# Ledger of designs, part 87: designed miniproteins, single chains, continued (5)

Each design is a single chain, and the fold is of that chain. pLDDT is the mean over its residues in the fold that is shown.

## One batch from the design tools (miniprotein)

Design m19194
Fold by ESMFold2-Fast:
Structure m19194 (fold): chain A 58 residues (1-58)
Amino acid sequence: MEKYKVTAPIVIPADPPITFEPGTILTEEDIEEIARVLGLSPEVMLRLLLRLGAVEKV
């Protein structure tokens, strides 16, 4: 099961806002939920988070 550690504060501008603190461990299900809220695919969302340095695979 893949896990990802938050390396920078993440604020999703949803209503209500969704915030993840550095050091939080995100599962695949967490990534899917973020992607769903933003109207993106989970694959696209994960790639964006990795490219931004907002998460790293553990």
Scores: mean pLDDT 79

Design m19195
Fold by ESMFold2-Fast:
Structure m19195 (fold): chain A 70 residues (1-70)
Amino acid sequence: SALEQQLFFSGFTYGPTDPRFDEALKNGINEVIQNGLSLDKEALEKVLKYVQEVAERQGAIGREASRKIA
């Protein structure tokens, strides 16, 4: 969908190993939220599932980085 494409290009441009990933993700989510008033419930649910998948990926990278630093 256009929403998924927007999130990909504006917030998910960087790979999960890039240190800028978290900032890019937040920017993408913010853009989607700003357009939320024009979204139906189904589109919002799809975006939230995508965001959750990305967040889980980010969490895994964060845990690995923490182990390496410790």
Scores: mean pLDDT 54

Design m19196
Fold by ESMFold2-Fast:
Structure m19196 (fold): chain A 56 residues (1-56)
Amino acid sequence: AMVTARLDADVLSEALGVSKEEAARRVERALRAAGYSDVEVRIEGDELIVRFTPPP
């Protein structure tokens, strides 16, 4: 089943010390590296919308 999560883009950007766009790409890459499929990360205003299918 596909999971959708919403993250605070400003908090994540500050915590990682990078732009919101780079934070989104790091989240996407990390999930793919961890074996998650259908990974999609989008910026909508002050939120990161993260979608993925967890491994079985």
Scores: mean pLDDT 81

Design m19197
Fold by ESMFold2-Fast:
Structure m19197 (fold): chain A 79 residues (1-79)
Amino acid sequence: AEKEVEKKLEEAEKLLKKAEEEKNLELAEEALKLAEEIPKIAREVYKYGGNSQRDLEFEKRVEELIKRSKELIKELKEE
């Protein structure tokens, strides 16, 4: 379960990197969708409360990924 959450984060990070490189709106939207699912899965699996340093670090990575994905989507839609 934990390993699955990490794998989804890595997949979303790869999609965002490819979206940034290719300026591809569809890939950026897919990266955002995957990133937004991660906190929901983590909350169900760990009873996520930010009490673990590992969980806090993971949450920060997900938050940054979501923020970057939203910024890229906004930029691409305004072009």
Scores: mean pLDDT 73

Design m19199
Fold by ESMFold2-Fast:
Structure m19199 (fold): chain A 85 residues (1-85)
Amino acid sequence: TPSPVDQANQYFDDFLSKVRDTKRISSSDQQSQLTGITTDAVSNYQSTRMTIQQDPSSTDQAIQDFNTVLAGYDTQVNGIQQQNS
């Protein structure tokens, strides 16, 4: 069973791969797909964040690892949203 940190890393990697794939299609199709991908990513990101924050048994290492993924994820999502608008 994947840990929340492992799941967050998987979502981040999957998000980046999907964004990269959309750059190979037409501009109009790219915009539509990026909107969907970004919406899904934000939802997954927030859910995982809450799960980690509410678990008092989380190790300091796990919390720091998740915080790093969280920061990178947030930066990428916000950057794409600003470029798309």
Scores: mean pLDDT 68

Design m19200
Fold by ESMFold2-Fast:
Structure m19200 (fold): chain A 116 residues (1-116)
Amino acid sequence: AMAAQEAARRAALEAGWDALSKETINRLKEQIEKLKKDPSKELVDEAVELIGTLLAYLARRHGATPEQMARAGELIEKLKDDPEKVLKAAEVVMRAYQEGRTVDEVIEELEKILKE
């Protein structure tokens, strides 16, 4: 009974996180399409917020150190000045989430984008 209740609770929590992650990916996809048509600061800021949210979900799933999360945030802030680089960062984070990649792997790809 308790084992079944705990398993059901864990499954419900995992389903909730999966649903939130999928919703964030859908919102980020919509934001990318808007940003391609209008590279405004407001749309860039919204895309960056969604990228950060998806990175937090990735960190929750696979783990990340505070130092890795701080580095990822620093890189995203630097990319914010270039809407095309923000688009690339969004695609990297969405792919990383879908493919089960780590935050460290995302950091490596973000550093490549920044150097372009």
Scores: mean pLDDT 80

Design m19201
Fold by ESMFold2-Fast:
Structure m19201 (fold): chain A 106 residues (1-106)
Amino acid sequence: AEVTASASASGAVGGTAKITATVTAPGDVIGTILVAVVLDPATGKGLGYGAGNGAKNGGTAEVEIKITGPAGTYVARVDAVVFHVDPETGKVVAEGATGETTVTVT
């Protein structure tokens, strides 16, 4: 399983960043749980988090996060648990995947 993430930011402290995540897996995706956080890459400090579900294989899910930190350039990190059918075994498996993008807050 793989997660890719792209982000748009509200451009303001206390505003909202919208994070779009795409999930892919080698077999049928039967469910996805997503958690997204915005982090200061220098300190690891979190500015906000959000959760989502329901990204299909090759589909997108959106997560909105309130930004509580100062203006700057930050990392949006998406962690996913993807439940899919393993094409080698035919069994349902749960795999972790992570995607990152940048968010600019002005």
Scores: mean pLDDT 73

Design m19202
Fold by ESMFold2-Fast:
Structure m19202 (fold): chain A 78 residues (1-78)
Amino acid sequence: MDPERLEAEVKAAMSRMMLAVAKIAVSNGDTSDLEEIRRWAERAEEVAREIEGIDPEASREAREVAEELRRLLEEAEA
């Protein structure tokens, strides 16, 4: 595996971990870090764009993570 592909996989994995943390926080009623969750959503979308040409499947996954984070943010702000 070349460094560029490895970096893409790591970035996608980090986005998935951020989503898991956000889901736990929101499910526990912890809304103190909504701004952080919003930043994670923005970062996941950025990652998806960056890795599109390297790993389209990982890019799609990161994009889905960004969408899910945005949905969680909307639900938590309700």
Scores: mean pLDDT 78

Design m19203
Fold by ESMFold2-Fast:
Structure m19203 (fold): chain A 107 residues (1-107)
Amino acid sequence: APPERTLRITRATIERDGHRIELKEVESTTGAAGEDVTVVVEGEDPVTGQRWRLTLTWSGDGGFRGARLVDFESGREISADTPAAFQAALAEAGIRVDFDLEAPRPP
């Protein structure tokens, strides 16, 4: 059955120390009306072998719920429940994250 609500990441990249890594969607959840939806993207730097996971969560009303970035090499996690706090934490770590979201399609 087509999902009632999904988020799609159309583009996601991580940039650190001049290295740019493309992230690809590995998981997305579907939610009924009023439920949270989650998208997970992962990528690996082919030069360093460093792996990243970005998890984005949206509420059933379409509001941002949270973001989490995991560095698999260091085990470091950066998370925030607002876009501004997430961007501030990324900047402090010397990381830039860019992503584009596709709006949920009607059934």
Scores: mean pLDDT 71

Design m19204
Fold by ESMFold2-Fast:
Structure m19204 (fold): chain A 56 residues (1-56)
Amino acid sequence: MKLTDEQLEEISKITGVSPETVKIIANLYNLTPEQVLEAAKKAKSAKDLIEEMKKL
């Protein structure tokens, strides 16, 4: 995983999830930065983000 601090902050602003939590979830599901950003844009909330990540 190579999510930058800027990307983590962007996802945090969109979803309301802390940057640290986003990083943990991305590592847990072995997602690429591109997949995490796509899920975040689609979800727009913490709950939806987790559901979208599970579908990947």
Scores: mean pLDDT 72

Design m19205
Fold by ESMFold2-Fast:
Structure m19205 (fold): chain A 77 residues (1-77)
Amino acid sequence: MLTDEQRVLLALYAAGDRALTTAEIAELTGLSRKTVSRALGTLYGKGLVEGRLDGDKTLHRLTPEGRRTAAALAEAL
């Protein structure tokens, strides 16, 4: 089974170079915003995701390491 962190990585990977909000990731994954926020915290700590402020919200995207990790995960499915 995929972990919450793996589901979030795959959603960001499927978005390509497009940065996503926590709400958009929740909609794409079917996870709650709270679960997505926890998963993002873990992924930020591992250096797999980076963020940019857009007004009062954060846009999240994969780092180069995160993209390599997500690609390997997608190949394994």
Scores: mean pLDDT 85

Design m19206
Fold by ESMFold2-Fast:
Structure m19206 (fold): chain A 77 residues (1-77)
Amino acid sequence: SAGREPLKKVPELLEKAEKLLEEGKYEEAIKVAQEGLELIEELKKTYNLDPKDVQYLEELEKKLEELIEKAKEGLEA
């Protein structure tokens, strides 16, 4: 149902940010990764998520944060 679409958007934003990072588009990669983090925050506020979905989002949050740090390092190189 439509209520599951927001959970699918987070991994899509991670994949998009990873592709931008590989293309050397560091500022765009950071922006997309930040959009993913904002979506995770909104999902946690809007939905009564089960513990498994919370853990999944926390794993994606960590990956998005690590990607932002890598992209920032790329901007300094």
Scores: mean pLDDT 81

Design m19207
Fold by ESMFold2-Fast:
Structure m19207 (fold): chain A 55 residues (1-55)
Amino acid sequence: LKEEQLELIKKGLEEAKKNNDEDRITISEIALKLLEEGKPVDSENIIKELEKLEK
């Protein structure tokens, strides 16, 4: 499950990079960071990390 989620996020990140979709790249990088830190990859945690990047 965690490994499958990691592969899906990495695939999404590569596709976003090919399309120069900066928003999707940022969200995918945040999702990877959350997964590596053992935090839930959900909207609440993604929004919190996005807010930190704006500061």
Scores: mean pLDDT 76

Design m19208
Fold by ESMFold2-Fast:
Structure m19208 (fold): chain A 68 residues (1-68)
Amino acid sequence: MSLEEIEEEADRRVAEVYHRYLTEGMSLEEARRELERILEELRRQSGDEALVKRFEEAVRRLLAQLEA
């Protein structure tokens, strides 16, 4: 799988968690666990530290917005 495909899959999964949080009554704690799982899988699949750091920052920003 290419880095582009890995990034697109991770983006899709993050968007799915956000959608479930807004529409399906997912708790903030559940959303955090799902986002952490996505990051762990991304680290395991890509090995690209820059891509992983970018997603770590995106997840932190998203969680901060959900907690606001």
Scores: mean pLDDT 78

Design m19209
Fold by ESMFold2-Fast:
Structure m19209 (fold): chain A 79 residues (1-79)
Amino acid sequence: MKVSSYEDVIPLPHLSPEEVAALVEALAPELAALGKRLDVTIELRAEGQSIVLRVSSEKSAAAVMEAMIEAARLIRRAA
């Protein structure tokens, strides 16, 4: 089955790399809950002053895009 996946890089230049790493850990439970609700896999990685957001689904490309928008909004609001 073809997996639909998308990746985005969210720059957070006002945060230190240590603050970005802490933010990724703090957001992990909320994004796991979002992933379960939308039936997608959401992965976060801290990369310097940026968060790399990856969303994948075996079921729906539309769900991937919806999850990307919601996850990016949550990240920007928390930062």
Scores: mean pLDDT 82

Design m19210
Fold by ESMFold2-Fast:
Structure m19210 (fold): chain A 83 residues (1-83)
Amino acid sequence: MEEIKEYEKRLKEDPNDARAYAELGKVLAEQGKFEEALDYYNKALTLDPNLAVAWKNLGEFMYSISGNEKSRQKYIELAKKLE
């Protein structure tokens, strides 16, 4: 819960902080709030489609909800190309 407040504070100061949205998505996914996590990952990628950490976190999130290793690997490989 404290991590969410930290990222919410960052977004209040800079509403275009794509990294903060990607990190919020990760925290929400860890809490089982999958729809909220997906929304935040989509927002991060809308703001910065080349943000490698957002693609990596999205790949790990997709694996956690579907168990689909191919989907996870695809997003992680995309993140590596953007680094």
Scores: mean pLDDT 76

Design m19211
Fold by ESMFold2-Fast:
Structure m19211 (fold): chain A 93 residues (1-93)
Amino acid sequence: MKELEERPDDPEAHLRAAFEALRQGNYEEAVKHAERAIELDPDNPAAWSLLGEAYLKLGDYEKAIEAYRRALEIDPGNVQVRRLLEEAEKKLK
């Protein structure tokens, strides 16, 4: 609702940037963009699942588990996030 030419406060843009960073192997950038998307829209399960995947790739398994649990609290039917949560939990064994 702001009449700005540039909008760095777009949660959808940060979600896309996080996904692209993950695909490129830039996991720290993926975390930053996913966290920004969450700050702008904390009820979007996609932002939490991307954050979890970025932490999983970085080896921060405890943070990955927390992020996936948040995504499942919002969307408990997400089979892919459930599988990623199980993968992260196995890494802590």
Scores: mean pLDDT 80

Design m19212
Fold by ESMFold2-Fast:
Structure m19212 (fold): chain A 64 residues (1-64)
Amino acid sequence: MKKFLIVVDSDLEEAHRLALELHKELGPDVEVLYGAVSREKAEELAERLKKEFGAEVEIIDLRG
């Protein structure tokens, strides 16, 4: 089953670098997404990914 991680960060460059590192560590079965600027937007994206891909989604919020 495909797994997605959504990274929420106030610094988009930091989120991007972390996403690349997580993708490298977790391998090809896990997709790491960044660019969600709020937890609310990340949760909306998570629901869409679950519906479209039937996948497991986790949110990593680096802001708090």
Scores: mean pLDDT 71

Design m19213
Fold by ESMFold2-Fast:
Structure m19213 (fold): chain A 102 residues (1-102)
Amino acid sequence: SPALREAVQNFLDALRNQDVKKANEEADRLLELLRELGLVEELTEALRKVLEANGIEVPESYSTEQLLSLVIRKIILDPDPEVRERVLKLLEQELQKILESL
């Protein structure tokens, strides 16, 4: 899906630029497209995997929107730049896997 690839790229670019407002706007667009494709569960699993790999324990009750917010916050606002880069890289890898499954 060209629209999905564009949404993933725009989201990742906003995260790299540390633009919180743009990252949230692009996350909403990405989530909407994934809902239309029936891939919300795959996104939810990817987000949980990224957070858990970085030692963040996430309650099972957290929504996909809450997981996206946590990931955005970790990538943009974490005081350690090495943690920010590692989380971003893992997110890129997980989103790429979703794109390759189509």
Scores: mean pLDDT 88

Design m19214
Fold by ESMFold2-Fast:
Structure m19214 (fold): chain A 63 residues (1-63)
Amino acid sequence: SGTEEVAAKGREAVEEARRAGLSEEQLEQLDRAVAEAYTLVASGRISAEEGIEMIERALRELL
């Protein structure tokens, strides 16, 4: 389902952020963005593609 794809992208983004050496505060910010994207997709408010784009944008802004 779309939520599984968003969850998988969230895990990949967090792993990339950890490898890049982001601070715990930045990782918490990314976790919040992932949770928001997941909730919006799970509730049907946005598509899985839009949720993935939100996560990718959040990671990019922190890098």
Scores: mean pLDDT 88

Design m19215
Fold by ESMFold2-Fast:
Structure m19215 (fold): chain A 84 residues (1-84)
Amino acid sequence: AEELIKEAEEALKAGDKIKAFQLAVEAFRKALEAGDIALAERALEIIEKVDPEVAARRQRVLDLVKQGLSVEEAERLGVREALA
């Protein structure tokens, strides 16, 4: 996951926004699965630089995980809120 963040930051520096976005999204998911909140926040910063709307949705999932919900529960609530 840390490796993906570094690669995403390098892709942003090179102007490859698509690659940076894909790597950052993968890093975010892996960080949450590992319980690494700090790494998930770093991935989210990269996502926000490319797509603020996707970043806002991912931030909601992260906030729920920070409140003590599991990743699975946070994703379920995120889907429910999108349908409400």
Scores: mean pLDDT 76

Design m19216
Fold by ESMFold2-Fast:
Structure m19216 (fold): chain A 79 residues (1-79)
Amino acid sequence: AELIAEMYIRNAYYYLNIKKDYQKAIEWAERSVKIAEELKNYKLIAEAYRVLSQAYRGLGDNEKATEYEKKAEEYEKKA
C-alpha cells in the first residue's frame, strides 16, 4: 500500500516535471493522497500536497497552489 502511494507520487512528478501535464499530475497526486490518508502516512500526504501545489501553480491557479502548500506544511509538522 505504501509502495503504491509512492509510485503514484512518482507518476505525478513525471507528469509535473517531464510532461508538463498539470491535470494528470493532479489526478495522480489526488490518488496518492487517498492511499496515504488510509495509511495515516503524514509524510506521503505532505509530499502529494506539494505536487498538487506545484501543479496548480503550473495551471496559473495561485490560490489553490497556496492552499495546498499550507496543507503540505501542516502535514509535514504532523509527521
Scores: mean pLDDT 86

Design m19217
Fold by ESMFold2-Fast:
Structure m19217 (fold): chain A 90 residues (1-90)
Amino acid sequence: DPLLKQCEEILEEIEKLIKEKVKDPELRKRCLEILKKIKELLKKLSDEQLKQALELLKKALEKIKKETDEERILRVLENLLRQIEAILKN
């Protein structure tokens, strides 16, 4: 699935940024657990839902690239998870 692969590639970029930017071990662990949950949810999405998820993932990546506050990075990921869960319910 080309759309799933694109979503997974963006998640891998986000994971790399978290490992580089999030120095607190507890916050890093929480961020990585959220990414794992998002990856599992993406596998359950239809192609139409994956297109919506791809747009959200791109926006989250852009926000994380600019963000220096580790707690704000966690909030971006928590919001992303909630939005993807909402897509799956529709």
Scores: mean pLDDT 90

Design m19218
Fold by ESMFold2-Fast:
Structure m19218 (fold): chain A 65 residues (1-65)
Amino acid sequence: DEVLEEMVAAGLPRALAERIVADIKTKGYAVFTGEDARLVAAKLAGSKLVQVIEGEGKVYVMRAG
């Protein structure tokens, strides 16, 4: 899975990347708060395969394109 391997290459833990991919497949987005939100935003901000949206203490991840 290209999205999964890009997330891992960006420095995201594989288990967290797998959760993001699963959530995008089941509901179109993944959402995080707290420390996971900060890590996801920091590592995926430059991605071209996923869109990262931050607001109100939450981080949302969905497919870009």
Scores: mean pLDDT 81

Design m19219
Fold by ESMFold2-Fast:
Structure m19219 (fold): chain A 83 residues (1-83)
Amino acid sequence: MSEEELEKEVLVSLGLIYLSLGKKLLEQGEYEEAKELFEKALELLKKGEASEELIKETLLNLAEALEKLGEYEEAKEYRKKAE
C-alpha cells in the first residue's frame, strides 16, 4: 500500500464516520448539525475516491437535512447530483 492509497483509505473511513454521525443527528432532529456532518462526509468521500453508491447516499442524506431546514432549492441541487 502506497502513502496515496493509505491516505484515500483514511479519508473514506473518516467520511463514513461523519456520514454515520450525520444520520444519527438527522434521526434526532438535529438538522443543522446533520447538514454540517454530511457536508464534511461528502468532501472526505470525494477526496478518498469512495464508491459512486456511497457518494450518492451522502448527497441524498444532505438533501434530506436541507429539506428539513427549509432549504428546498439547495436540496434539489444535491438530489440532482445523486442521479
Scores: mean pLDDT 86

Design m19220
Fold by ESMFold2-Fast:
Structure m19220 (fold): chain A 69 residues (1-69)
Amino acid sequence: MEEQIEKDIADALALVYIAIGDRLMEKGNYEEAIEAYKKALDFAKQNGVSEDVIKYAEEKLKEAEEKLK
């Protein structure tokens, strides 16, 4: 059960970083949003976060990068 709790916490933390990025996107702070999504993605890959969360973070990172073009 500890392993499952650790995974649930990891998913939650990754989603918090994504939420920070989403808020920054709404404010037009695209460079800061990119950094938040990169932190979410790095954390997710290191901590065994769900593939769906990783894919979502990757999509959001691409969206933020497109806003800077």
Scores: mean pLDDT 79

Design m19221
Fold by ESMFold2-Fast:
Order: C-alpha cells, then sequence, then structure tokens
Structure m19221 (fold): chain A 82 residues (1-82)
C-alpha cells in the first residue's frame, strides 16, 4: 500500500515536470496532452468513470483557456519553489 502511494506520487511528479516544460515552451498541444495524462492517472487511482474524467479534463482546459498567462506563471512559480 505504501509502495503504491509512493509510485503514484512519483508518476504525478513526472507529469508535473512535463507540464512545467510544456508551459515554458508555450506548446498548447503538449499542455493538453499532459493534462489528459494527469486526468487518466487520477481516474486510475480514484476509479472515476470515463464520463467524469472527460468532464474533469474539459473543466481544467477551460480554466487554462480563460487565463493561460496566469496558469503558466502559477505553475512555474510552484516549480521554482521546489
Amino acid sequence: MAAEEAEFQKELAALEDELAAALEAGDWDAIKAVIKRMVALRQKKLNISDEQAQADFNAIVAVIEENPERVREEFLAVRAAR
């Protein structure tokens, strides 16, 4: 159980690193691809339905599309604080 939690956190950290790189590059297609993978990882851990996973993905993308500069600055600031 502890090993499964550690593996999940490791996978999440790797996806956060990929998201930061995509945000730094300004590659919107790469940003969407990473978010989709993060939603899939969460779906696997929490046993979320495909419909709920799609709704979660759409909601996250909508927030980023509303203010991409703010989202980029927030994620890069979090990464710099590591």
Scores: mean pLDDT 75

Design m19222
Fold by ESMFold2-Fast:
Structure m19222 (fold): chain A 76 residues (1-76)
Amino acid sequence: MKKVDEAVEEAIKQAVLTLESIPDVDLAREKAGVLAALLTRHITEKYNLSPEEAEAVRQRISEALDATVAKKEAEA
Protein backbone atom coordinates (compact mmCIF):
# COMPACT_ATOMS: atom_id res chain seq x y z
CA MET A 1 0.00 0.00 0.00
CA LYS A 2 1.58 3.28 -1.17
CA LYS A 3 0.92 5.34 2.00
CA VAL A 4 2.50 2.69 4.26
CA ASP A 5 5.57 2.50 1.99
CA GLU A 6 5.87 6.32 2.09
CA ALA A 7 5.56 6.31 5.90
CA VAL A 8 8.26 3.62 6.21
CA GLU A 9 10.62 5.54 3.87
CA GLU A 10 10.05 8.83 5.75
CA ALA A 11 10.58 7.08 9.12
CA ILE A 12 13.84 5.53 7.87
CA LYS A 13 14.99 8.92 6.51
CA GLN A 14 14.35 10.70 9.84
CA ALA A 15 15.94 7.87 11.88
CA VAL A 16 19.04 7.82 9.63
CA LEU A 17 19.45 11.60 10.11
CA THR A 18 19.16 11.11 13.89
CA LEU A 19 21.75 8.30 13.93
CA GLU A 20 24.13 10.27 11.67
CA SER A 21 23.99 13.17 14.18
CA ILE A 22 25.28 10.86 16.96
CA PRO A 23 29.12 10.74 16.83
CA ASP A 24 29.39 7.80 19.28
CA VAL A 25 28.97 4.54 17.33
CA ASP A 26 27.98 2.52 20.43
CA LEU A 27 25.30 5.06 21.36
CA ALA A 28 24.10 5.12 17.71
CA ARG A 29 23.77 1.30 17.82
CA GLU A 30 21.66 1.47 21.00
CA LYS A 31 19.47 4.26 19.56
CA ALA A 32 19.00 2.32 16.28
CA GLY A 33 17.28 -0.50 18.20
CA VAL A 34 15.06 1.92 20.13
CA LEU A 35 14.12 3.91 17.00
CA ALA A 36 13.34 0.74 15.01
CA ALA A 37 10.94 -0.46 17.73
CA LEU A 38 9.32 2.98 18.20
CA LEU A 39 8.82 3.68 14.48
CA THR A 40 7.50 0.16 13.78
CA ARG A 41 4.96 0.57 16.61
CA HIS A 42 3.79 3.99 15.36
CA ILE A 43 3.36 2.83 11.74
CA THR A 44 1.62 -0.39 12.86
CA GLU A 45 -0.89 1.53 15.01
CA LYS A 46 -1.44 4.38 12.50
CA TYR A 47 -2.18 2.06 9.56
CA ASN A 48 -3.73 -0.85 11.54
CA LEU A 49 -1.25 -3.35 10.11
CA SER A 50 -1.59 -7.12 10.54
CA PRO A 51 1.10 -8.94 12.60
CA GLU A 52 2.71 -10.14 9.34
CA GLU A 53 2.74 -6.62 7.84
CA ALA A 54 4.09 -5.19 11.13
CA GLU A 55 6.93 -7.76 11.12
CA ALA A 56 7.83 -6.83 7.51
CA VAL A 57 7.93 -3.13 8.47
CA ARG A 58 10.07 -3.95 11.56
CA GLN A 59 12.58 -5.92 9.44
CA ARG A 60 12.78 -3.17 6.78
CA ILE A 61 13.38 -0.40 9.35
CA SER A 62 15.86 -2.50 11.36
CA GLU A 63 17.87 -3.40 8.22
CA ALA A 64 18.12 0.26 7.16
CA LEU A 65 19.15 1.50 10.62
CA ASP A 66 21.65 -1.36 11.12
CA ALA A 67 23.20 -0.44 7.73
CA THR A 68 23.53 3.18 8.93
CA VAL A 69 25.34 2.05 12.11
CA ALA A 70 27.62 -0.24 10.05
CA LYS A 71 28.53 2.74 7.83
CA LYS A 72 29.41 4.81 10.93
CA GLU A 73 31.64 1.95 12.19
CA ALA A 74 33.46 1.89 8.82
CA GLU A 75 34.01 5.67 9.08
CA ALA A 76 35.48 5.38 12.60
Scores: mean pLDDT 82

Design m19223
Fold by ESMFold2-Fast:
Structure m19223 (fold): chain A 62 residues (1-62)
Amino acid sequence: LTPLEKLAMKEFGITEEQLDEIKETFEKNNGVLSEEEKEELAKKFGLSVEEIDKIIEALKKA
């Protein structure tokens, strides 16, 4: 885990497993998530779509 990934986990209260699932979904979709995919992840983890976008931004910079 990068320092930015660790910060994202702490900020959004997600586990390493949840972060890995977001990362895997992001990579599977060639670095672009649809609104539908973001909403599914948000529902699954109890996050907002905006929080998913912030996590993806942190992953892009890692």
Scores: mean pLDDT 77

Design m19226
Fold by ESMFold2-Fast:
Structure m19226 (fold): chain A 65 residues (1-65)
Amino acid sequence: KEEILKLVREELKKQGLSEEEIEEILKMLEDKSVSDEELRDYLESLGLPESLIEILLEVKKILEK
């Protein structure tokens, strides 16, 4: 779990996101009340590439189990 979140944080940092944006994404990944649609909308608003959005949605599925 922590290892996956560490890799996600490093990748988001490389995409030029702020620490606040990164923390919000990590919170959304672990929050079962956040839908895949809500997460996708937020990630798209930040201008992230579709390939990374799909990876983050898959990470969310793993973390919710």
Scores: mean pLDDT 80

Design m19227
Fold by ESMFold2-Fast:
Structure m19227 (fold): chain A 55 residues (1-55)
Amino acid sequence: SLEDEYARLQAEHERLLAEFVRRYEAGELSPEELAEMTERIMRIGDEILDLMRRL
C-alpha cells in the first residue's frame, strides 16, 4: 500500500540521516561520499514528498 511504502521510505530516510550525521561528526566522509550521501538523502526526501501528494 502507499501507507506501507511511505513508512518504509520514512524509516530509510531517518536511518540515512542518522548515519550521515554520525559519519560527518566522526570525520569519516570523503568529499565524494559526502556528495553521494547528500544526493541519496535528497532523492528519498523527494520520493516521500511525491508519495505524500498521492496519499
Scores: mean pLDDT 83

Design m19228
Fold by ESMFold2-Fast:
Structure m19228 (fold): chain A 70 residues (1-70)
Amino acid sequence: SPVVEATEKYVEQLKKKAETLSEEERKRLIERFKRRRETYVEHLRAQGVPQSVIDEAEEIFEKALKELEE
């Protein structure tokens, strides 16, 4: 799925960027990521992306968020 592939690529790039940041900058990155994730998921729903694909993308985002926060 193009959506799942794009999501995986995005979180991989985000994790790599986070490794180069200070703790304060990582906190700001996480806050920005949470806001953008919500907007992106709503956009996918509006575009008629299948629920199964949206669910996979949400799982990828949730796992990445937990890794960034822990």
Scores: mean pLDDT 83

